Designed miniproteins, single chains, continued (2). Designs and how they scored, part 3

Each design is a single chain, and the fold is of that chain. pLDDT is the mean over its residues in the fold that is shown.

## One batch from the design tools (miniprotein)

Design m4069
Fold by ESMFold2-Fast:
Structure m4069 (fold): chain A 77 residues (1-77)
Amino acid sequence: MSSLPVELVNYVLGLISREVLEEAMRGRTLSDEEAEQVRKIAEIMGVDPEEILRVVEELAREGIVSEETLEKVRRAL
């Protein structure tokens, strides 16, 4: 019952670099620099930062991303 489109989730995952994605999937905390890169990618691609945050929150609920990583992304946005 997620209101997030699957296409948006796949798009965001595609924007994250291999290194950033791997850290997120391992449940590790992203570095502040890596979180800032996520924000820059979103800005270049014209994706709303709030939509990126919503996707990351969904991934955290699914256990793919740690709460600490979610906080880092929230700070970067």
Scores: mean pLDDT 58

Design m4070
Fold by ESMFold2-Fast:
Structure m4070 (fold): chain A 102 residues (1-102)
Amino acid sequence: MPSVDQLVQQGNDYYAQGRYDDAIRWYDQAIRLDPNNSQAWTNRSFAYNALGRYDDSIRDADQAIRLDPNNSDAWIARSAAYLRQGQTDQSIQDMQKAFDIS
């Protein structure tokens, strides 16, 4: 059985290739194996953002923040999605939070 870290790494490899739908499939497996892994939720949030699926991106970033509020990448992911939706004030607040905890 692959570890959650190995499943996340496979998703990251597909993400680096611009293959965001494939990346999401691997992050889905990582989350299924360990639903408390904040990094897997964060990485899937970035992949959803890259696909323009901003509501899905925000939802995953919210979950990552709930699991680990010190995960600065999760705040960055949510900030990026809010910015793309035109929610500028919320985007700025999330970026400030990411900076404070990074």
Scores: mean pLDDT 91

Design m4071
Fold by ESMFold2-Fast:
Structure m4071 (fold): chain A 127 residues (1-127)
Amino acid sequence: MPPIKITMSGGGTFLEGSSVTLTATVSGVDISKYDIGWFQLKPGASEPEFVGYIDVKTGKVTLVPEYQGRFTLSVDAAKSQAYMTMSNLKVSDTGVYYAGLVEKNENGQMVGVPIFGEGVEVTVVAR
């Protein structure tokens, strides 16, 4: 079987106050059986920080407080794609963004957050 891959797109250089949508295209698995976690690697950091996740089956979204009201998560399971829309961009949002599959146990609880594939770079510049 082909390996699980997440291909990221939608990165680039953006002005502060603009909006961008990052797309994660998942291959090798049925994404309806997983949650999608989102992570940010800030400049100079060694490890990605958790941003949020979406339960693909229910559509329920959880975001860390820093990004609540500015970021939104969505999924199109038929396209095998997950999306993070980042609104009102700040220079502090600059980093490499990753999407990963979150495995669930038999009770529907998250048991791990694997990151698959390369991240996408987002650079936010002051006006």
Scores: mean pLDDT 80

Design m4072
Fold by ESMFold2-Fast:
Structure m4072 (fold): chain A 66 residues (1-66)
Amino acid sequence: MLSREEAKELLKSYTKVELTDEQIDRIIEAVNYDEKEIIRAAGDLEHFNGDVDAVIEALKKEREER
């Protein structure tokens, strides 16, 4: 698992969406600091036009049903 700072840097490197520190923290916590899940979250952020709540919901469903 990544540290918070590593997870934040990874998320920012894979998305062009502008995020607040709070939004970044919510996403990385929702994915439990997993590298693969962070990259997936970055893609979801672009797909949902930066809707963080939609991204978190999608990540939770993917984690529970895959």
Scores: mean pLDDT 77

Design m4073
Fold by ESMFold2-Fast:
Structure m4073 (fold): chain A 65 residues (1-65)
Amino acid sequence: SQIEKDYSLGLLRILASSYGAKIEILPDGSIAIYAEGISDEERKRFKEKAEELAKRMGRKISFFE
């Protein structure tokens, strides 16, 4: 449902904020995440959590440094 997708997007925004990351929703509906200055281990954990949330929304995610 739309409310579940909106809730998942809200959770993703909170998650990204906790890592100091920027989120951008692209015109094709995919999500770009910009995360600088985090360790490889932190990036891996963030990516796994973000990919799960994106899957619940039916959206693709791309990670940038």
Scores: mean pLDDT 82

Design m4074
Fold by ESMFold2-Fast:
Structure m4074 (fold): chain A 68 residues (1-68)
Amino acid sequence: MEYTEVEGHPVVLTSDEKVLDELRAQGAKVLYESDNFVILEHGGVYYVYGKDEKAKKEGLEKLADMLK
């Protein structure tokens, strides 16, 4: 997992599907979903799941656009 910040909000980046499955099981709010990346919010933290490095970057750019 990689920790970063977007528009003053804490963000966790991951390509581990187990983390995505756990977030879904905990009732994390899905903000955006595509074939390449998923953006979730849980407990005041944003999570970006991407299948690879490019997908994580695309998800992070999408989250930044949504938080403007």
Scores: mean pLDDT 85

Design m4075
Fold by ESMFold2-Fast:
Structure m4075 (fold): chain A 68 residues (1-68)
Amino acid sequence: MQAQRDAAMAQISKLVKQGIEAYAKDKKAALAITDQIEALADQLSKIDQQAGNAGRAAAESLRAVIAA
């Protein structure tokens, strides 16, 4: 359980970095990455509410960067 949570959180961090890089070139690709982060965070919230909340916060932060 914790290993799955840790792996998912690591993937969310990787996706955030990829989304920031993508946003400089293609906002559509960056938004698709935020959708992936949000979906993963929703799955995490069923296992660990705090991990899910952190993942959703990461997606929201990336959306804010893209919108700016």
Scores: mean pLDDT 77

Design m4076
Fold by ESMFold2-Fast:
Structure m4076 (fold): chain A 88 residues (1-88)
Amino acid sequence: DELLNRKVTPKPLLMEVLRSVGLQEEEVTVSDLMTALGLYALLEKLADPENPTVVLVKGTKLGEILGVDKFDTRDSAGILERLLKNVE
């Protein structure tokens, strides 16, 4: 998918999230962003224990970036739409 291979420059707050999971590059692919979100959720233990496809981001830096309290990992299109508002 061409969209997943598109290089983007994360805005400062999103870049802090990427750095916290070990991404050092200024420019990353959209695929790298999606992978980094999964790593961030795993490292911060944000998965809902009652519904493991749901990530609970309320009160986190990622929740502030996406403007949501939670998201479903199966809604890749909705996640991408919110992420793309935080990149150049």
Scores: mean pLDDT 80

Design m4077
Fold by ESMFold2-Fast:
Structure m4077 (fold): chain A 95 residues (1-95)
Amino acid sequence: AELALRGGEEALKGGTLAAKYSSKVELGVAGALGGIGAVFEARLALETGGPGARDAGIAAVGGGEAAIEGGKAGGNKEGIEEGEEGLRLGREAVE
């Protein structure tokens, strides 16, 4: 759950940067929304000890991938790097 939370936060940051600086703003928005979803599910899993950590990890992966593609389209290096970290942490959370 903690890895999914961190991955979601990085995907949200990357997606936000991609949305600001990309002609494909929809990819940045998708990254940010995936990150928000991952943060929500991970926090809920941490607070309740219940299911949701895997779903949070999956959301962080999707958000990170979208942030990377949005960052590439906009030439935004920080958006790409934060998206890659979100993807990495999300994958570790799913495993």
Scores: mean pLDDT 77

Design m4078
Fold by ESMFold2-Fast:
Structure m4078 (fold): chain A 96 residues (1-96)
Amino acid sequence: SELEQELERVERGESVSPEAQELAQRVLERLKLEDPETYEKLEGYENHLAFRIQLLKEGKITQAELAEELQKSFGLNRESAERVVDIILEVIQENE
């Protein structure tokens, strides 16, 4: 249901910034090398990942909330979700 609501918001012109899109691409490229199984689960959801990264960067969600969202929306286990959050934080820091 949350993934469906996110798709509707994107279709209604809720713009994911070009910066968030670039950060999502960098996260996915790192996952492809470091955790290919998690990459396969997130492949095709780049815009949804970008939106979540944007929310985290804007302080609208916490790291813990993002990890929970990744578990619920993409079926990641806790360890994989926490790894994705760690990679997101590293990529955000590198882009500052």
Scores: mean pLDDT 80

Design m4079
Fold by ESMFold2-Fast:
Structure m4079 (fold): chain A 81 residues (1-81)
Amino acid sequence: MLSEEEKKEAEELARKLLVALFNGDLATAEKYLAKFLELVPPSDPLMQGLIDLLEGMLPDLPEAQRPFAQAMIARLRAYAA
């Protein structure tokens, strides 16, 4: 179980990842995803939370970023399994 500090760090990483995706900064998005995966265990509810958030935001992403976001969702689902 993550501490309150670790939960806040994970939430901030998720936020920064989403901002990077909307800005088309795929390298920065990958960096924040890597840090999130380092911090958050596969079975943690925050992992499913990030998957749900990315899926919900997918229609609102620019066309150029959608394949990257879909690949990210697939990797997160595989990691959580």
Scores: mean pLDDT 83

Design m4080
Fold by ESMFold2-Fast:
Structure m4080 (fold): chain A 62 residues (1-62)
Amino acid sequence: MVAQAEEMVHRVMQKSTDKKMVERIVALYRAAVRAARVDHDLARAEALFQEMLALVKQMEEA
């Protein structure tokens, strides 16, 4: 999960021209990683990760 999320975020940063959307995706990824690793709140981490994936999919389709 984490390695795949890193690769997706990196790919979006490299290819996307929408800086605001890239910043939102990066923020969600960082929040998800913190929830999983620091807070040990796996349910919140999963919710944040799913929100990030939805935004990535929207950018890829646009």
Scores: mean pLDDT 72

Design m4081
Fold by ESMFold2-Fast:
Structure m4081 (fold): chain A 86 residues (1-86)
Amino acid sequence: SELEETVQKALKEAKKPAEVTVHIEVDGKRLFRTFSNGEPNPDQYTIAGSTLQTLVDSARDVGRKLGLSESVIEELIKAIENWLKS
């Protein structure tokens, strides 16, 4: 999906080894997927929320901890919003 492609692309831009679990449970829609940049000894992160706002806040927090640019973080947030609308 576009969301999964966007998460994987963002993770390749990460400044360190990382695994990100995306856990979405909003309005009956559920996604539980883990993504990795394939580097050894990854730090573990979770993007999670039961509302769009908590998901956005979580994605922004994790993106900043991964050293992602604000433009990449905004792309990730838009992908989450678009996935919830589909």
Scores: mean pLDDT 85

Design m4082
Fold by ESMFold2-Fast:
Formats: structure tokens, C-alpha cells, sequence
Structure m4082 (fold): chain A 75 residues (1-75)
């Protein structure tokens, strides 16, 4: 998860961010349903921000912050 956070921080586009989030989700144990649901919610939030016309960098910064909070709570 920490290694995947670096990949997210290095993303330059929403597409790269979504690919990195998908890798985090795939690396999450299937018995940790609350963590999985929070990662899905973050993915939907990223899509929503992109549809609202937010700059890619703002979306990436928000996703990094949210993911760091998720990691602190669940892992």
C-alpha cells in the first residue's frame, strides 16, 4: 500500500490515478470489506471531481490525502 501511494503521488492524469487506485484495491485483502468500500468510495469521488471539471492535479492531491487517511485508519 505505501509503495502504491508513491505511484499515486507520481500520477499526472486522472487515468493514471485511477489505474493506481485499482492496484491498491487489488492489493487489499478481500476480508477487509470496510477498507474495500472506502477505496471504492474514493474512486467514485475521483470520477465525480473529474466530471465537475476539477484540474487533474487537485484531484490527485485530494486522492493522496484521502488515501493517507484511509491507510492510517485501516492498516
Amino acid sequence: ISDLLEKIKNAKTVEQLLEALNEVLKSTPDDNLELILRLIALTLQVIGLALDGKPDQEIIDEAVKELEEIIEEHV
Scores: mean pLDDT 76

Design m4083
Fold by ESMFold2-Fast:
Structure m4083 (fold): chain A 87 residues (1-87)
Amino acid sequence: SFEELYNRVKAILHELMDETGEFPAEVAKEIAKILDKLKNGEPVTEEDKKKLFEAIEKYVPEEYLEIAKKYAERILEEIERFEKEQK
């Protein structure tokens, strides 16, 4: 369900914030956009994924960049799993 996906994404973001402290609003906006599309039954595109990683590279401090990218990959894997279950 979307609620299960949302809870898994929230848990992943909580783990990231425990490691980095602050989370850039620009990155949060890209994640929220992707989740909103999924909630509305719209497909997540490669452009949406690219914009997420572009926001991470622009707004996440260099010292946290590798960790942020790994957590973004985990979030996208959960999204792909959800999409496969929904068709």
Scores: mean pLDDT 81

Design m4084
Fold by ESMFold2-Fast:
Structure m4084 (fold): chain A 93 residues (1-93)
Amino acid sequence: EVKKIIERIATNPGKGFEEILLEHGVKKEELEEWKNTPNSTLEELYEKLKELGDEATVKLFEMLKKAYADPDSPAGAELVKIASEAEKAALAA
């Protein structure tokens, strides 16, 4: 389940998750470039976000990487919660 959310984020992020990234200081133009990058792996996406110099986005992505490596970790549980809350907020608005 967590791995599916991470794959969706890496290849085609949903509106709710885009809102989370924007709240953490990622610029809309940077998100659009990321979405238009074909076959981005989780590691490639992390390197791109790191280059942007946005500490909050890098930390969020580190949490995503930890959740992907161990879905049963606290990071995995927190990611599922954040993603679910973001999707609900986006759909309700």
Scores: mean pLDDT 58

Design m4085
Fold by ESMFold2-Fast:
Structure m4085 (fold): chain A 99 residues (1-99)
Amino acid sequence: MEEEKQAEEDIKRIRELGKQAVEAYNKATEAVKKGDFEKADQYRREADTLVQEAARLADSAINKAKSEELKKKIQDVAFELSTAYNEARKKYEEARKKK
């Protein structure tokens, strides 16, 4: 169905943006470990931009969803990505504390 297809496409895009945000934070963590704090800050800003785009797309997709089941599915995906992003951020902060 067209509604399910649109929801699946939005979910796929949200997952891709979330994955890119986590990867950017992982690159920031590696840059910190190498002492490249300028590059680390650049990757962190990239991660923040990507996660904001994912959140905006999730909000838009929820507003377009016609059923409570589709809204919940999108919300569950957004929560999963938020959890992964927070874990990546925590690793970045811990790396910054090591000398």
Scores: mean pLDDT 83

Design m4086
Fold by ESMFold2-Fast:
Structure m4086 (fold): chain A 109 residues (1-109)
Amino acid sequence: METTAVAEATVKLKKGEYGTISVAVRLDRPGTVTGTVEVKGGEVLLEDFRIAVRAADGSARVSEPKKGLLKEGERITVSLEAPPGVATGTAIAKALSDAEVRLRVEVRT
């Protein structure tokens, strides 16, 4: 059975604010972890975005960090292949205007 698990969070930021968004999702089997940061309103400078997986055997995997300017409707996606464990997506963004930012982490096994 193909299993999809999803976690997401949204933060609203005022111009000049820094926001940290973090969501976690569990993998019961090896699979692909995909994280997406999307700007639903305004404009942000994404200072850091990564997926980290803590495997059931105690090992760790981390995606390549992403950063950049994102405007309304724009998104950045990162993916990694992961063993069973817990995947955590973390994004740090500075609002350049009043902004709404969504972080979504999806796992497919």
Scores: mean pLDDT 85

Design m4087
Fold by ESMFold2-Fast:
Structure m4087 (fold): chain A 83 residues (1-83)
Amino acid sequence: MPSAEEIGRILREVGASDRTVRVSTARKREGASPSAIAALASLELSVEQVEELIRKLEDAGAKISERQKNAIIEGAKALEAAR
């Protein structure tokens, strides 16, 4: 699992807002999973940024199932189409 500091850095690198970084890192003690962090970030990021975020999280040692990745990416596509 990546650290809260590493998650915050990855989120900033993919273009997430300071609010998303703060919310994602503040909930570390509540057992926030990498998939939950990616889903939260998908509310403001493009599909390409969400895919890069998932890849960077997995490279940092996060474990996200293919089902969770597909659900997050599909959600991001739906949100982008609705904007």
Scores: mean pLDDT 72

Design m4088
Fold by ESMFold2-Fast:
Structure m4088 (fold): chain A 91 residues (1-91)
Amino acid sequence: MMERLKREIEELADRLLASADPAAVAQRIAEEDPGRGEVLAAAAMAVAMLRSAPDPRAHYERAVAELEELRARFGESEIVEAAKEILEELL
């Protein structure tokens, strides 16, 4: 289960990085998956931004805080945990 979520987030992050407009792609992800799309889009964006970040540690801390706020609002704990694991692996 967790490995499938990690793979899904990583594939979405790759699509964001390949795009000329990552924010627009993230918005489409949120709209196309109404059950979990907001958290999934945020997770993919956090991973994509960290991969290109000049200061990965500072970006990691902000990304984790944002994901925890989304967990509090939407209850998508599994997506948040999967995203946090990917972010930790990128440090």
Scores: mean pLDDT 80

Design m4089
Fold by ESMFold2-Fast:
Structure m4089 (fold): chain A 94 residues (1-94)
Amino acid sequence: SEKERVREELERLLEELEARLEATTDPADKLGLVGEFLGEAYALLRDLPPAEAEELMAWLEERVLALVERLAPELADTVAAMLAQTRRTLLARL
């Protein structure tokens, strides 16, 4: 299914984000990596039916926040705000 394909691609992008965050020390560079990831995730989610996009966005928010809490806890509040903005932009389009 398209939803399953998008979920698998998001899981791949999350694994790449984790590896890049582990290799990066500067907080500004880490934030840039999260921003790039959210842009790619948004492009995948915006083409799904609204209910499926909302479900995967909620799943993605939990996964990204858990990853940031572990690898970049200093950015947790900023990333939470970025996720909220991504969700608002996605819902406004749907």
Scores: mean pLDDT 87

Design m4090
Fold by ESMFold2-Fast:
Structure m4090 (fold): chain A 66 residues (1-66)
Amino acid sequence: MELVEKVREELKKIPGVTDEALDAAIQEAKRLYEEEGLTDGEALNSAMLAAARKIIEETGKVIKPI
C-alpha cells in the first residue's frame, strides 16, 4: 500500500490529472507489484513508470490536436 501512496503523490504533481487517470495508473502499479513479485525498489520504479505512462496516455486523449 505504501507503493500505491507514493505513486499517487507523484502523479498528483502533474496538473490536470483526473481521478480516473490516477485510479487507472494506480491499478497498473498494484498489478506490477503483486503479480510480478518485484522487490520494493524494482516494484516502485516499474509502478511509477507504468503509472506515469498511463497518466500521459489519458492526458493525451483529452488534448485536442492543433
Scores: mean pLDDT 65

Design m4091
Fold by ESMFold2-Fast:
Structure m4091 (fold): chain A 77 residues (1-77)
Amino acid sequence: SLVDELFEAARNGDIEKVKKLLEELSKHPDAAALLSRRDEKGRTPVDLAAFEGTEEVYRLIRDFALQLLYGKPPRVE
């Protein structure tokens, strides 16, 4: 699934694959539900990226998830 691939890309620090998967998720009707999915440890993609990903991967997934899950644009001030 897209979320499983996103988990793997985040663990590997694969910035380009993360960007591609986020673009695919943006076109998915259940993108918000998919980003709320938890792994076997109860971690969302944002949680996993914060713990095991790079800073850039975490930032990309966090900003995307905040916009979709909470309806709030990331404020960059």
Scores: mean pLDDT 75

Design m4092
Fold by ESMFold2-Fast:
Structure m4092 (fold): chain A 72 residues (1-72)
Amino acid sequence: TFTEAMLDGVADLFFRRGIFSREEMLANADLVPGVGPARAELLFDALKRLGVSSLEEYRARRAEILALLRGA
């Protein structure tokens, strides 16, 4: 099950550390507690699918993103 902490960790790598590629995300998946390569890919795809472009936008849409991931 996806947690808020997992999604927050992926979003932090994505927006704050400049990790925007799938390859870079997978290489750093172990830096996020409870996230392996498969989960990192799903979290990355969810952020891209919803067109989230900033950390502020992500925070506003966290519940929507989690609902999408948990519904899949």
Scores: mean pLDDT 71

Design m4093
Fold by ESMFold2-Fast:
Structure m4093 (fold): chain A 73 residues (1-73)
Amino acid sequence: ADPLASLPESMRLPLLRHEIAELARAAPFNAEKTLAVLRHLGERYPEEFRRLLEEALRVTTDPVGRAILEELL
């Protein structure tokens, strides 16, 4: 079950934004797993994901995190 799917967009967007930011920060510790989880989120919420991915890329300074986010664009 995906708890985010039951939330309205106004609540889902900030939670997705937070989750994507946390995953980008975790990328240097497990890049393969981070990429897989982010890819899954993109498949589930394609429109919101693209917008949030661009936002995350603007604030992510770690090169591994940036490379993963760019791979998903």
Scores: mean pLDDT 76

Design m4094
Fold by ESMFold2-Fast:
Structure m4094 (fold): chain A 82 residues (1-82)
Amino acid sequence: KEEEVQKRIEDLKAFYDSVKAEVDRLVAEGKLDEAIRLLDFAIQTLEAMKEVAEKRGETELVEELNKMISDLEARRAEIRAA
């Protein structure tokens, strides 16, 4: 169970890193609206993952998801301010 949760956290981090890299690419291309839409979609996806993790009682994964959601929301605010 613990090993399975850690594997899901690793997969989640890979997804998160991929989203951040793509957002940075869109921002560099001047596609700010597309970057915001990607962040909105990613936040919705992480919220859905959090619901599943909560249902499974995976507290460590829920905490990691909350941190990632908060970070993406902060990034969204930065892009909106630019």
Scores: mean pLDDT 84

Design m4095
Fold by ESMFold2-Fast:
Structure m4095 (fold): chain A 64 residues (1-64)
Amino acid sequence: SEFEEKAKKVAEELLKVKDDPNAQILLEGNADAATLVAAAKALYDKGLISEESYNFIVNLANGK
């Protein structure tokens, strides 16, 4: 499915930067929606994840 393909790409991008604390927050997935969105934005602002991955994480955190 498109969801599985996008989820795999997001995971691959996060694993490349796994030592970043924001990537660790997203890989654990145990934080609240606001924390997950903030972590994704921090990585996106640094250029460490794609806009597609950022949007995927934000939509998932918001239950979309």
Scores: mean pLDDT 85

Design m4096
Fold by ESMFold2-Fast:
Structure m4096 (fold): chain A 89 residues (1-89)
Amino acid sequence: SLEEKLKELKKNIERGEKALKEVREALYEKFGLEGTQALSKVAESVEEFVAHVRELAELVGLDAEKIAKDVRAGIEAAEELEKLLEELR
């Protein structure tokens, strides 16, 4: 079902957003505004961005592997959602 697929994609997107928020909040608590600015690094690929977030998560003592997995799943789900919406237009 398309509705079931859309719900799954939304859950994965929300998972990725939550993971990024956890990293941002932990960076702010440990390093202040300068720490949160590290998340604004320009990445040339999804793989580079996920690797960067993983490194920052590890620096602040979060579960870097879980964070990286959730962020990647969220990005992939967002890309799939955009493709599905384009096919319906």
Scores: mean pLDDT 82

Design m4097
Fold by ESMFold2-Fast:
Structure m4097 (fold): chain A 89 residues (1-89)
Amino acid sequence: NDEMKKFIEELIKKHEESTKNLLALMKEKNMPPELIERVREISEETLEKLEELLKNNASMEELAEVLREEGERLRELFDEHVDRALALA
């Protein structure tokens, strides 16, 4: 489906732009370099999965699953950071 392929292509571009903005903001706020690197890794892995979906004529359900997985990984990462910051006072 050409419409689905176009949608995923635009989503990949927007995801790259959003990630660059987030990483820049994290650096500006002096967040830990290891946290910034983990966010970058999660985003890059998600982009690889989105590219595979583009190649394989993926469904909306498969797309939703990739995005859900990224959201869960980012949430866990930020929760760990908050817990560590609170433990250190």
Scores: mean pLDDT 81

Design m4098
Fold by ESMFold2-Fast:
Structure m4098 (fold): chain A 87 residues (1-87)
Amino acid sequence: LSEEEKKEYLKYAGAYAAYLGKKKGVSGKEVYDFLKEVAKKLGVELSDSELTALTAQGMNELLEKVDEEEGYKIAKEKLEEMKKLVE
């Protein structure tokens, strides 16, 4: 994966993790820890602020064009698609 594709993966992973937090009551710490693990496995070194910014960017991109619920479905689909490229 290119650096651009890795950042795109993290962006959708962040949006999906935020969705899980809302629907399953997962804590913000668990969401953050999950994102750190994903970044580490992709070989991407990002600061906490960069991870937060990517998560916010992913959420904003989805919410600007569709309802929040539909946006989370798109995030999940994109995350699953990108996971296949890594595996």
Scores: mean pLDDT 67

Design m4099
Fold by ESMFold2-Fast:
Structure m4099 (fold): chain A 99 residues (1-99)
Amino acid sequence: KEEYIEKILKLLKEVRNANEEELEKLKEKIEKEGWDEDELKALLYSFEILQLLPQASEEAREKVEEILEPLVDDKDMKKVLEALEEALKILKEDIEKKK
């Protein structure tokens, strides 16, 4: 379980230009394998973050990195989910403000 969180967080941190099709394939595989609901939520939030990052300002991207960086080696799923939710909120608010 923690291995998946690490992979997701590394993707968010290192691969901002991740291909949307590859991410969709990963999501489908995880759902088919019957992963834990919290693991699926973490992946879903990570997917949404990756989709929103190209639309967000540089400032918002930096804030998201600051929130997620301490969690790269963290095994606490609840803490990871809370951070991913906060990151999503920052990105959504930034994108909405750009109107």
Scores: mean pLDDT 67

Design m4100
Fold by ESMFold2-Fast:
Structure m4100 (fold): chain A 62 residues (1-62)
Amino acid sequence: PEPSEEEQVEALVRLVELMAPEMRDRAQRDEFVRSAVRTLLPHASEATRERAYREAMRVADA
């Protein structure tokens, strides 16, 4: 079956966690996360996209 919005958010967060160490500064990580949310969650609600961005940025900055 198609992945749920929650599963898509989890997949996005895992992708960011794997890719963030390759990025040297916060601006680069921010742009990557925003691009990933736009690409992987184009049909998700605004609230879901905002949550995905916050979760992904949390792991990117960790």
Scores: mean pLDDT 78

Design m4101
Fold by ESMFold2-Fast:
Structure m4101 (fold): chain A 82 residues (1-82)
Amino acid sequence: MPTVDKLTGEPYKPSDEVAYDDVSGKSFGDNFGFSEKLNAAITQRSALELKKIDPNLTRILSFEDWLELGVKALEEAVRRVT
């Protein structure tokens, strides 16, 4: 089943589906280090979530917020690497 935004019930783009909602069990940790895709996915997912709640928040998102998302993604990748 495609991942949907729990706030609106709308499906995300295929690349965005696994970016945040399914971090624990899907495919978020395939590539780290120089992972452009992971950085882009985190950025898009965060922007989409904030845009749905309040467009103004997307403009206020701090480096710390971006970093927190990155840390969660790294933790998940470490758990996924066997």
Scores: mean pLDDT 46

Design m4102
Fold by ESMFold2-Fast:
Structure m4102 (fold): chain A 70 residues (1-70)
Amino acid sequence: MRQVLVVRHDPSVAPETLVREVERAGGTVDQLRQHGDTTVLVGEFPPGTAERLSALPGVRSVQVFPAHPA
């Protein structure tokens, strides 16, 4: 499903690592934005993607928001 993932993580976690885990889960990343210890991913994420990301070393939390028309 198309969603926004807000990932809070240690500086040691590269955005590329998050993108690879999304792709391994069968998802796609359309946009990526980084703000210090927070990376925002916009794309299509299968069920369980947030849980997979939260299990990565250095990831503190993952928040999921639906991408729906305003």
Scores: mean pLDDT 79

